# Designs tried in a protein design run: designed miniproteins, single chains, continued (5). Part 12

Each design is a single chain, and the fold is of that chain. pLDDT is the mean over its residues in the fold that is shown.

## One batch from the design tools (miniprotein)

Design m16384
Fold by ESMFold2-Fast:
Structure m16384 (fold): chain A 120 residues (1-120)
Amino acid sequence: STNIVNLILSNYGLSKSDFSSEEELINFIVNEYKKLSSSADKDTTFSKFLEYLKRISSESSDKTIPVLILKKIVEEEGKNLSKETLQKAKNFLEELLKETSNESTKKLINETLAYINSLL
């Protein structure tokens, strides 16, 4: 949703107009996460970021952008995370799946869960 995007971007002094697409925005956020993760403990960094995504998701009816961000991080970095940390991501997605009625978001959650399950 617009509100989730604005909340994330305001932390960087950016707006949606600075990006040509939703994919570019998601890639920017994922790359900022990777920079943080490269200079600190990966499991701790991911767990803190997951708590941030949980807060944003709880405050918005639109879960699509948080799920897309999490999906990309897990697909690119998931094999570098502990099974305990992957289980936290799985628990969040299973909880989110119960709260969403949007079929495209449910599909994204299920695809992300399938990938996490392949790493467990």
Scores: mean pLDDT 77

Design m16385
Fold by ESMFold2-Fast:
Structure m16385 (fold): chain A 60 residues (1-60)
Amino acid sequence: MADREKRVGDILAKAAGTIPDAALDELVDLGLLTDEQADQLRGRELTPETVAEIKRLAGV
């Protein structure tokens, strides 16, 4: 669990403002998100709420 939480946090820490497609694609490639979940998050602002949603979907 801790390793997944750190990985999600590190990927999101590289983002500024809007959630970048590259970060969502990386999470899908790692098996932390499905393509459908990533598509629902595309173009959304990177906020504490969206970060929490991504972590929840990734199982952390």
Scores: mean pLDDT 76

Design m16386
Fold by ESMFold2-Fast:
Structure m16386 (fold): chain A 76 residues (1-76)
Amino acid sequence: MKVKPGNILVIDVGYPEVRHGDEVLKDGELIGFVSAVTETTSYVTVTREAELEIGDKLVIKRKDGSEVEATILEIL
């Protein structure tokens, strides 16, 4: 589905693997940032339009430049 700025994604990775402010990429394009974290899941605020579905893989780019793969669990 087409997600727009302001949509929230729930991803299957939490703290400390991802942190508030980490960049979120889909196919190399920046689509948002991690806006909240729990121990097991995190919330991503979408800042750019993208085609996304539940089960899609995202790349979370940490402040040090390292990357973590995450899966979309929910789209809000």
Scores: mean pLDDT 87

Design m16387
Fold by ESMFold2-Fast:
Structure m16387 (fold): chain A 55 residues (1-55)
Amino acid sequence: SAADRARAEALVAAGRRLLARGPAHRDQAMKYFALALGLDPENAEARALLAELLA
């Protein structure tokens, strides 16, 4: 839904802000990106960021 896509975008933005604060926030950022993909599996940014962090 549009609401799920908007929430996924907000979670990606929150995860990116956490990563900007430093490596101590990496696990929380990964959790936000995973939640975003649960709401919108087509979110390319969340998918790319989560893949990078899991590498």
Scores: mean pLDDT 85

Design m16388
Fold by ESMFold2-Fast:
Structure m16388 (fold): chain A 66 residues (1-66)
Amino acid sequence: MSPETRRRIEEALAAAREEFAATGRLPSVREIAERAGVSVRTLHRAVRELLGVSVTEWLFAWRAEA
């Protein structure tokens, strides 16, 4: 994928983690994809390719490590 698409996905994931930490509400995969400007399918694929885990597992890791 393009560096711009990667950056948008990384920023959207970071924002989702911060929102979850602050409010206790986990954003949906659809909401994260919309923030990144990509489809849900593209988000799932990108996170798997970059991190080797699902997007929901990556978000839950924030709580598990805290």
Scores: mean pLDDT 74

Design m16389
Fold by ESMFold2-Fast:
Structure m16389 (fold): chain A 65 residues (1-65)
Amino acid sequence: GPVNQALVSDDGKYIQETVSSLEELQQAVDFYVKGGGKLKEFDPAKKYAEVQLPNGVIVAFNVKV
């Protein structure tokens, strides 16, 4: 289900973040991609996106319902 808070995996390699809108989802993706991240998944219909940072960390985004 959607997470209402940022969560970080024990090894720091997976981060889950919750944003408040599809516009914020796009802005978060754009921010990390401009910072050198690779877009792995972008599905606005599922209110989900995933970006891999240059250090290999995955950041997954969910939109709050």
Scores: mean pLDDT 76

Design m16390
Fold by ESMFold2-Fast:
Structure m16390 (fold): chain A 67 residues (1-67)
Amino acid sequence: MSTDGYYSVEEAVELLRKHGIVLSEEEVEKLKQLADENGRIPELLVAGIYAYHQSGGTVEEFLAKLL
C-alpha cells in the first residue's frame, strides 16, 4: 500500500480502474514519465485524473497537459 500521499504506477492504474477509468498501455507509459525517481505518482495527480474524467475530459488530454 502507498503512504505519504503517493502511489506506485501499478497502484494508480488499479485505483483508477476501480473508479471506472481503464487506462490504455500508452496512457500507462505517460504516467510512468510523470513518476518520481522511485516510480511514484502523487495522489493529487491521480485525484486530478479522476476529477478531469468525471468532468467529461479524457485521461490522455489531461496527461498531455502535464507532459
Scores: mean pLDDT 78

Design m16391
Fold by ESMFold2-Fast:
Structure m16391 (fold): chain A 88 residues (1-88)
Amino acid sequence: DKLKEAIEKIEKEVEKAAEAAHKGDYETAIEHLEKAKKLLEEYGLEIAKKALEESGNTDADPEEVKKKALERVDGLIEKLRKELEKAK
């Protein structure tokens, strides 16, 4: 169950990022989000394909789904980097 393992790893990295951000450790939060981004780069297309197949959505492009997920993670990293700059 390679896709389930990939999803679990992404979720764990996002959870670690949230915990670090909650403690004000924005640098560690960014590191965990960057790890999640790398996993999304590697597995995101297959995860998107599986999600679309399971939902019966044959009109959606899995590459666009992956792209939007990566854009969302990049947006979170940018937001945390701005908070880190304020905290210096």
Scores: mean pLDDT 81

Design m16392
Fold by ESMFold2-Fast:
Structure m16392 (fold): chain A 61 residues (1-61)
Amino acid sequence: SARAEALAALERALATGEGADLTAFWRAFSRLSPEERAALVAEHREALQRLDQLRLEQNAA
């Protein structure tokens, strides 16, 4: 499912911190419905905050 793909991509992006994995997560996340995105954000808020921090660090490089 799209949600399972997004969760797997989230775990990979957090594990690696790699730009390609960060991009893969945001691509998977954008394919979710607004309701699915809201649920994922609510359930994984701390993980998403860490992911956003990694994205900002990569954009600064």
Scores: mean pLDDT 79

Design m16393
Fold by ESMFold2-Fast:
Structure m16393 (fold): chain A 93 residues (1-93)
Amino acid sequence: MSREELLAELRRLRAELEELIEELRELRAEYADDPEKVALLEEQLRVLEGVLARLDWLLADESASPEELAEAAEVARAVIAHARALVAEIRAA
């Protein structure tokens, strides 16, 4: 994948992370009376916000290697998949 293709993928993943963070914040408000669900959502929000900050830093860094961009994309995809699985479990319970 070219550097331009990797940057486009990171921008797409960043937008997906922003949407998912909003969804988790809404779920946290919906389940405010369930301390176990709130704790799980708050922990996942910290992880997602950390990954978002890393993507913002890499997108601003003109010296970032294609390897660093590819690794960040892989981490973002894994974290998004995990968060979506957690959302499904919380909604099913």
Scores: mean pLDDT 86

Design m16394
Fold by ESMFold2-Fast:
Structure m16394 (fold): chain A 69 residues (1-69)
Amino acid sequence: MSVEQQLQAADEMVKKLEEEVRKAKTESEAHNLVQRAFDEFFARFPDVPQEVRDHLIRRVGEILNEYLE
């Protein structure tokens, strides 16, 4: 799988995660959704390039900052 395809998969996961976080009833639930999404993504792509990891971490951080503050 190319880096571009992995970045697209990361963006798609982040988009789904954002919708799920928006529907979360508690801040704790939102954090658990984020943690689960990260665990599932990195389990699927254990040797993903650093660029993809950094991109995913940054995007998820933006979501948490928007919905927890």
Scores: mean pLDDT 77

Design m16395
Fold by ESMFold2-Fast:
Order: structure tokens, then C-alpha cells, then sequence
Structure m16395 (fold): chain A 103 residues (1-103)
């Protein structure tokens, strides 16, 4: 368990680096920063036992549904949509890192 968590932390830092680099290249530095802030918050809460993998999966499904609703209403560029998208991506990255660390 502890060894898996340390590997997941390393994988998350690699994803953070790629997100920041992509944001710089595409002129989306502000959006990239939001994603990184969400990743760090979620990771800290997960490591402290305040947030479980099951809760993360459930929240991600709820956020996905909310993003689909925003897309239907052409609200893709709203601040609210950007916040939901950042958290959705952040949870996905943590879950992916946890899955990869278990291999």
C-alpha cells in the first residue's frame, strides 16, 4: 500500500509537469494552473484519508454528466465549466496514476 502510494505520487508529478508544459505551449497557462491546483488538493486529501478512491470515482461520474449538460447549452467557455473541467481532469489523473502504480 505505502509503496503504491509513493509510486502514484511520482506519476502524478510527471502528469503535472506535462500539463504545465502543454499549457505554456498552447497559451492556456491559466487553465493548466487550475488543473494542477485541483490535483494537489485532491492528492493531499486522498493521502490523508479524507477522500477515498470510491468517492473520487463517484464525483468524476457526476462531473462528467455536468460537463455534458454544459456542452448542450454552449457554456463550454464559462468560468463554472472551466472549474468543473479542471476537477474532472484532476480526478482522472489521480485515478490513472493509482491504477498505473498497482501494476
Amino acid sequence: SKKILEEAKKLVEEYIKKILEAGEENGNTEDAKKIVEEIREILEKYLNGELTEEELKKEREELEKKLEEYKKENKTDSEETKEVKARYIAIGILLLALEEAKK
Scores: mean pLDDT 84

Design m16396
Fold by ESMFold2-Fast:
Structure m16396 (fold): chain A 99 residues (1-99)
Amino acid sequence: SEAEARLARLEEYVERLKEDIEELKKLLKEDVTKEDLFKAIARVLRAIGDLLDAERDLRRLEELGDEEAVERARELLEELKELYEELLKLYKELVEKLD
């Protein structure tokens, strides 16, 4: 169904953001270079795109009127927002470690 496909995409956004967080944590374990910051910026920009797509998927699920899918999508979007805040905190730590 459309609802199942959109929920699967939201779960993929969550997993991808978790992977982005782990990659930034790896960069923090060594000396930070400008190239590492460029890689981190690319991951932040992709995460912003995924959040915008997640908000659209939630709105579409609300239009479909599947209350169970909407509740699950809200939980996934809340998790995405929390993970995005963690990603931004790690990016800030990378910037601070460059000097």
Scores: mean pLDDT 88

Design m16397
Fold by ESMFold2-Fast:
Parts: structure tokens; C-alpha cells; sequence
Structure m16397 (fold): chain A 100 residues (1-100)
């Protein structure tokens, strides 16, 4: 369940990254954010393969926040909302993983 939720978050973030780059790829801040978000998603994939769900979730949360802020900067309210929703879902998973 947690693994499947993290895989779905990765897929949704990869889609948002592609959309943001396609629409706003000429904006320098968007370019930098997209590059960083891709790096964080790739790190999250590695951590997920290692069974480190907490680190994977932390990387995905950081990527989602970055995309949210970049989308807000360019006035894309829909992309900002979608990124915020992913961040909230990943934050909930992270809280569940830290409960003992």
C-alpha cells in the first residue's frame, strides 16, 4: 500500500514536471526547479528500490513543494494545486512511517 502510493506520487510528479517544462520552459527559475525536481524523483526511486520509504517520501515531498512554488510564480494555479495535493499525500505517508 505505502509502496504503491509512493509509486503513484512519482508518476504524478513526473507528469507535472513534463507539463511545467512544456508550458514554462523558457523561465530560468522553472528550468532550475524542473532539474532539481527530476534529481529528487530519481533519488526517491533509488530509495524506494532499497525499501527506504521514509527517505523516498522526504525526496518526493521536496520535489512537490518545489513544483508548487514554481507553478505559483508563473501563475499556474491548477499545476500549483496538483503539486500541493501530492505534497499533502506524501506528507501523510511520511507521518504514518514515523509513527511507532
Amino acid sequence: SIEEKLKEAIKRLEELIKELEKKYGDDEVVQETVKKARELVEEAKRKLEEGDYESAAEKLFSAAIGIHLAAKRVGDKETAKRASEIANEVSKILRELKEK
Scores: mean pLDDT 87

Design m16398
Fold by ESMFold2-Fast:
Structure m16398 (fold): chain A 74 residues (1-74)
Amino acid sequence: SLLKRIQEIELEAAKRVEAGEDLATVEEERRKKIKELAQSASPTEIKATVKELEDRNQFPLAVEVLKEVLKEKE
């Protein structure tokens, strides 16, 4: 599912930061991966994923997914 792939990206980024990698570089690569997933996902998958993130109180991540979908219009 899209949610599982996003969670795997978040977990990888967290582990890289804990390992002492540059925060800015890790965040840039994390955002790029989230963007690529959001842009390749169907509107139905995006809506389901955003709702699940909101239900889990992961509001910043839900907003990030929505912003990347909106940027696709540019």
Scores: mean pLDDT 78

Design m16399
Fold by ESMFold2-Fast:
Structure m16399 (fold): chain A 68 residues (1-68)
Amino acid sequence: MEAQKKALLEQAEAYKKKSDEYEAQAKKFREMGKALGRKYDAIAAKYLGKATTYKNQSGALEEAAKAL
């Protein structure tokens, strides 16, 4: 159980890191969109979607680990 709990928490951390990286990319492209136009706003929205997905998956893994 402890080894499985640790593995779930490590994967949750990895997904949280990916979420943070995608949020940073989204912020960068959103700032570029203000200067360079609509094309970059679409790219920013795509990265925000990916960030949300990984954040949700990280939370689910943390809840699964707590249940063990």
Scores: mean pLDDT 81

Design m16400
Fold by ESMFold2-Fast:
Structure m16400 (fold): chain A 94 residues (1-94)
Amino acid sequence: SMAEEEERRQMEEDARRALAEIPAQLEAQLQKIKDNPPDEEQKERAREALARLDRTLAEAEEQMRKEGLPPVVVEAMRARAEALRELLEAVLAA
């Protein structure tokens, strides 16, 4: 239907926009970490998140594929997960 086509098109457009914005968002967040050094509690949360990241990513990718989401949506989620990895590693290195 036209409604399903519009929903899919909107989802793909949102994913492409997210992919385009990730590098600038990552740079801005990395700068915030440098400007506001994380405390021990924040570092502990980051360590726990990093330890679970690969499993969380794999589970999310499988769920998205089962739901038949467009490939670009999965690509955007992977790019977001890699940006999150860089942020978590930056928090732990601070």
Scores: mean pLDDT 85

Design m16401
Fold by ESMFold2-Fast:
Structure m16401 (fold): chain A 104 residues (1-104)
Amino acid sequence: SAAARERLEELRRRVEALRERLETKDLSVDDRSELSGLLDGLLAQVERALALPTPVSDEVVDLLERAVDNLEKAINSETVDQSLLDAALEDLVRAARLIDEQEA
């Protein structure tokens, strides 16, 4: 649907903005690596969802949005909260599985 596509396009823009923000943030090597990996994973799933001929479910978009929200909160905080990264990873894995099922 147009609404799902618009939400995914906005998520792609948000992930790209977070990647740029991450480059300017003073972080440990481990935190930077984990955040970069999660952002790259999110971008990949958003692009997969946008490329599908049939729109993804609202559940997929909601999972991806929640993951982006958690990473944005983690990046904007003075100290990286590992629970936000863990939550983002769980939502990313669930979204990826649903996209895999739709591609099959």
Scores: mean pLDDT 87

Design m16402
Fold by ESMFold2-Fast:
Order: C-alpha cells, then sequence, then structure tokens
Structure m16402 (fold): chain A 94 residues (1-94)
C-alpha cells in the first residue's frame, strides 16, 4: 500500500513536470512558473527560473512565499533555497 502511494506520487510528479516543460517550450514562462508554484515543486520552479529571460518582482515574491511555507512544514531549507535563487538571478546578469 505504501509502495502504491509512492508510485502515484511519482506519476503525478512526471505528469506535472511534462506540463511545465510544455509551457516552457511554448515560451509561456510565467504560466509554467505559476503551475510549478501551485504544485509546490521546487525542482520545477528552479528549472523554470533558470530558463526564464526575465523574472518580475511579483513572481519572486510568490516564490519566496512558497519557500517560507515549505520551510515551516519542514520540507525545505529556506536559507539554502533563497541563496540558490539569488545565484540563478546573478548568473543571468553575467
Amino acid sequence: KKQEELKKKAEKFEETLKKVSELVEKKEYSEALRLAIENKNLGEIIYTLSLMPEVTEEELEEIKKMIKELAKEGKANEEALMKLIEKILEEKKK
């Protein structure tokens, strides 16, 4: 039963990742980022951010809010993730 739950979570993850990837391929980065945030999927958020040419202040605040929520649930390290996002944004300027 636990193995079935893990398989269902993996299937949902793959389906969501495919949808985000399709939006990125269409250059609909803001919609891809929104979907990744709604799914609380840090990997999809980082992937979308790395490919976006520009990130708005509003999008950054939504990401920060989601990271804080996940950190409160013990599912993420807020400091490490915030530093990673800052590094991604700095690399876009280089």
Scores: mean pLDDT 72

Design m16403
Fold by ESMFold2-Fast:
Structure m16403 (fold): chain A 65 residues (1-65)
Amino acid sequence: STEVDYVPHPDATREQAAAALAALRAEGKVPQALVDELERELAVTDDPAAVYERADMLLRAARLA
């Protein structure tokens, strides 16, 4: 079985990006339109890590504010 707990995988990164976007949407701290844009970007991008970084940054910014 394939199990990677510390080494990033494209599939794992995509799942983490989706989870981060779901958390960002649930927070309600940022406009829904921005979350929708990131979800659309995740659907078409070949670099899900970039979407994950953006979502994580927004979550951190919301927590700091």
Scores: mean pLDDT 73

Design m16404
Fold by ESMFold2-Fast:
Structure m16404 (fold): chain A 76 residues (1-76)
Amino acid sequence: EKRELLEKAAKLLEEAIEKFEQAEQESDPDRQLALYREGVTLSKAARELLKQAGIEVPEDSSLEEQLKLAKEELEK
């Protein structure tokens, strides 16, 4: 059960990172804003899943740091 939460969190974090990368490459400000909003939504959902899995997420941790924590816990 905790493993499923960690796997979902990792996928959401990877998707959030992809959305932010797409936003940085987007020239249209409306489309860029939409991509940022999607990234933020995915990152918040992932953080909640990590908390439910019992992972303490450091304050000010990056998405990449959160993804590393999820992957390290999955290897246990």
Scores: mean pLDDT 82

Design m16405
Fold by ESMFold2-Fast:
Structure m16405 (fold): chain A 71 residues (1-71)
Amino acid sequence: SDPAEEEALVRELLEAMYAGDTARLRALLTRHPEALAWLRRRLGPPELWIDRYVKDPAKRAAVLAVLAEFE
């Protein structure tokens, strides 16, 4: 894999997560199922750090639910 493409995809994934954009998050992971593994490799499990960036509990729960669909 191209490290620059991996980094760009992880950044897009993070932007969707921080916005609580579950439709975009699901679309990205459907096209690039490997991107969740890249995210976890770089930042660890999202459930351990997502609360620092997504302060809305409802958005955070919705994001984590989408990520669980791709485990």
Scores: mean pLDDT 85

Design m16406
Fold by ESMFold2-Fast:
Structure m16406 (fold): chain A 81 residues (1-81)
Amino acid sequence: SMMDELEALLKRLYHTALTGSLAELRAEAARLLDFLRTASPELQRQALEWLEKFYEQMKDKLSPEKAAELERLIAEARAIA
């Protein structure tokens, strides 16, 4: 289902934010945005809520560059919804 695909993309993004490079995080963010462009408005809103929750829980554990990348991702996801 599209929900299962969203959950898989978010898990990859979260893991990459915590353990990967900035370049890898940008690549995962791009994949998520491509998915969201074809998703329903309901699924887009759900993704945005989960992204904002992750950002608030994890921002203090991220480098400033990674935090800024997630802020850009959230802004772009919000623009799609």
Scores: mean pLDDT 86

Design m16407
Fold by ESMFold2-Fast:
Structure m16407 (fold): chain A 108 residues (1-108)
Amino acid sequence: SVREEAEELLERVKRALESERRPASVTQLIGAKLRLIGEILDVELKESVSAEEALEAMRTVVEALELDPHDPEIRRLAIELARLIAEKSEDPVVREAAREMVELLESH
């Protein structure tokens, strides 16, 4: 379900923020940042996004944070994308999950 997928993504964010990190390669970090930028542009240009599109964008946030949760560029882009999903998602469950994701990222 949408709720179960959203809850799983939030749990992955919490784990990423609490984990001991190993250095990701420069290439992996650049790739993650470019994927975040691509999703930001895609969501920003739309009036609204479906639950499927919003969950895919949230997954991109989670995957980037799992590479480096403390990289300031990744965190900035992740917060921006999560805020856009909270604003533009058609599904209220996904909107609430995205708001919780923003709160987690801003509090850590």
Scores: mean pLDDT 87

Design m16408
Fold by ESMFold2-Fast:
Structure m16408 (fold): chain A 85 residues (1-85)
Amino acid sequence: GLQEAVDAVAKVLSKPTATGAEITSLMQALSKVFGADKASAVAGGISEEMGLAGQPATVATGENVASGVKKGGSLTGDPDLVSLG
């Protein structure tokens, strides 16, 4: 449920830097709760915050992950996903 997504985001934000594997795990959790399209929008948001021009993020700061989640929610019109970021 939504708590799985909250826990996944909190786990990533518990460290100063998230690895590509941790970002992939976050995307899997978001896909289960919000669906693959919304998770892809979050991944795109993280890529934009990292300045990667749509390439997958192999490392990201917690701030960039949070901003990417919020951006993905805004772009897909999902208020729960916006609140999560």
Scores: mean pLDDT 76

Design m16409
Fold by ESMFold2-Fast:
Structure m16409 (fold): chain A 63 residues (1-63)
Amino acid sequence: MSAGAWAGLAAALAYHGAPEEEVERAARQSEKAGGDLEWARRAAEYGRRGDDVAAAGYASKAG
């Protein structure tokens, strides 16, 4: 799975109200795949808010 795909998963998990630990785990998998952890976390933050466009943009920046 690519860094962007892990960041996108973090955003989707956050959108569906998953626990913070599960969302952070997906964001850290994005970092392990060569992505930027801060971009993955921002994707999750905007996913939680229901902002799909911003979440997708930040997931793309993560990888």
Scores: mean pLDDT 87

Design m16410
Fold by ESMFold2-Fast:
Structure m16410 (fold): chain A 73 residues (1-73)
Amino acid sequence: MMSYEEYMKKLEELEEKLKNAKTVEEVEKILAEIDKLFTEFGSQETDPEKLQELLEKAVEIGKIAAEVLEKLK
């Protein structure tokens, strides 16, 4: 079982990988891993403040993914 701190650290690691992605396929793979972590943590966490932080992080990652995908095309 991962702690909140470990989930956030994993998301930060995946965000860094996303920024360094070289292909659309690599971006899609990283996004799938992020989505899995987000879904797992989001379904287990009931603290509204932590859920709000998770939502804000998801929006930030989605924006980065869109920017990276645009630059790869």
Scores: mean pLDDT 77

Design m16411
Fold by ESMFold2-Fast:
Structure m16411 (fold): chain A 96 residues (1-96)
Amino acid sequence: MEELRREVREYLREREEALRKLEPELERLRAEGRFEEGKALMREMEESFDTPIARLMRRIRQAELSGAPLSEEEEAVRRVLEELEREIEEERKRKE
């Protein structure tokens, strides 16, 4: 369980950092009405994360969108994700 928590937490932090780097460009594309380029940038960023955890997270999202049942592994990751979101938010608030 601890190993899974560490991998999910690292994935979330790396993804958040990647999003922050893309945020100014995404805002520019949105302001210019270039939504397709914005979607392509987001997809490219998501695809750059090809760790087992990143693939599991994408499968969970697709399953939820299609109403498919989650596997035991996917349910465990979703539960860990919810717990880690609280921990990351707490750390973020302390850094101001």
Scores: mean pLDDT 74

Design m16412
Fold by ESMFold2-Fast:
Structure m16412 (fold): chain A 96 residues (1-96)
Amino acid sequence: KVAEVDELLENLTPEDAIRALEIAAAEVMPSLDPQEQADVRLALALARELFRAGVSTEEAEAARARLVAEHPLSPVARGLLDAAIALIRAMEEGRE
């Protein structure tokens, strides 16, 4: 796992989750073609919205399914959404 993501998960907040996803997106962007870059930006925009809205994991999964049905995403963009949903799940499970 990426060490920076593990450090952010130590004090997991919506802001930290968004930052981790932005770092991951920035790392992959230079190796992507323009369409894959557009897909990643679209996935990142949805992830930011989900974290800002404070949705449940179930609601996040539904939003992802809707986006993928309307806008087929590259595997890397889908991976970013999977990571966003995993972070939302971790936040729900970590709330005591």
Scores: mean pLDDT 76

Design m16413
Fold by ESMFold2-Fast:
Structure m16413 (fold): chain A 85 residues (1-85)
Amino acid sequence: VTLTPEERALLLKFHIELVFIGIKNNLPEDVITGLINKASEVFLYMIEKGKPLEEIRETLQKILDYVEKNDLEGFDKLVEEVKAE
């Protein structure tokens, strides 16, 4: 998948925010890496499905909210919901 400059900027900003939250919550490096990989898969899936950038942005914000609360079960449920649509 080839990303537009706007899509690349959104993904980069999201990765930075997720790493920051992970460090703040004292998550291990391997856990942070796993979260980044899963979130990137969700992002790319939504791009491939032609979801509006606004919907993608909202979904990424929900992911950040789940990680901030240390609700990894909520994150996994969101991933399943995105894939089921």
Scores: mean pLDDT 80

Design m16414
Fold by ESMFold2-Fast:
Structure m16414 (fold): chain A 113 residues (1-113)
Amino acid sequence: SKAELRREAEEFEKRLEELLEKFNEAIRNKDYKKAIETIKEMKKELEEFVERVLPLLPAEDAEEVKKLAEEAKEHFEKAIKALEEKDIESALLHATEAESHIRDILEIVRKAI
């Protein structure tokens, strides 16, 4: 239902903002282990969100959301690898790309409401 899509989008967006703040704090504190754990949590929250909203979306929107989610997950994996290699610049670039794809997913879901 449209009400379910709205609730899922609002709850996920709030959770995403909390995790992004936690990630930025970990980077600022040079706590790269916590930064990696936070990216893993963002990836998991994205996967769970997508699984819940896909059956509620029109087929074409569901296909685009799946594509954007896979691209976001690839960027999260690249960000984790960069953090493990202490390449903070690349990690921030990939985390930003993942966030951009997630924001595109949220726009698609909001337009379906």
Scores: mean pLDDT 91

Design m16415
Fold by ESMFold2-Fast:
Structure m16415 (fold): chain A 64 residues (1-64)
Amino acid sequence: SAAMDALKKAINEGDTGLAGEALSQLIRAEDVASLEEALKMAKASKDPGIQNQAKAVEDALKRL
């Protein structure tokens, strides 16, 4: 998906803003499988900003 492609690019470039936007799009789509894959990728990032975005996504998943 475009959101997953954007997240991969954001992680490679260290773009916290793009990562946040991509994760928000995945949350809105309610695609649990893609969201779980996105969480794995974001948590594996060494960027603290991207790791913080992963925490926001985990909190959103608890709401779904």
Scores: mean pLDDT 76

Design m16416
Fold by ESMFold2-Fast:
Structure m16416 (fold): chain A 85 residues (1-85)
Amino acid sequence: MKVEIEIVAPNHFKITLPNGEEYEAKNLEELEKILEEKGGMDVKGKFRVTYEGKEFEGDSIKEALTKALTENGIKEGTVITVEQL
């Protein structure tokens, strides 16, 4: 399953699910909760994050996203793709 996440601000994420539903999160903990409860994702498992053509993998959504945001920087208005492997 793939979802799109827009970085609105460093503490504001807009999530677009494959069915077109949109949600907002103010931190990574809220983001994981939305993806688990509304996206049907297991927050533990293998994930791939694609951010400006770079790929980052982790054993949780938080790990993969933290790698992407730490290594590529927080860029407002950028869309990232999260995929469960």
Scores: mean pLDDT 77

Design m16417
Fold by ESMFold2-Fast:
Structure m16417 (fold): chain A 80 residues (1-80)
Amino acid sequence: TKKEEMDKTVEEGKKESDEALRLAQKLSPEERAKVEGEINSLLDKMNELAAQGDSEENLEEVRKYTEEIKKIKKEIEAKL
């Protein structure tokens, strides 16, 4: 169901954000603060969309935010 897809995608995004925030601890304080701000902003947007409903449009936006979090994680990994 769309609800199951939404829940799975949000869970994936949260897992990716947790990993990215863990890696960000190894960055400089300035870089860490920037990354934490970006990730928290994306998590807030994902949670807001999930709360609004499991429509196709909301699911697509949550998928985009999850991919953006993954991109941020890859950028952190590249700096380490």
Scores: mean pLDDT 83

Design m16418
Fold by ESMFold2-Fast:
Structure m16418 (fold): chain A 90 residues (1-90)
Amino acid sequence: KKEEIIKKRADLAIKNVPKVAKLFNWTKEEVKEIIYNLGKLAGIAESYGLTEQAKRLIDTAKKLGLDAGLSEDEVNEIIKKGYEEGKRLA
């Protein structure tokens, strides 16, 4: 089922993105792209009723963006754009 695949991908992103972030010195531009794509995956997950995964993906993206020195407003806008695109794609 598509839902099971999306759940597995969301769980892997939630688990691995923070670990990878601790190992790499990503640029702000790279972090913007990552948090956009986490937002997109969150929008897809929400569309399949995976509300808890969607929330954790958004929380993961927000922490990553803030840790990289992005403003809260910028992080929230990037995540929102990704999330809306994810809902559109689902």
Scores: mean pLDDT 87

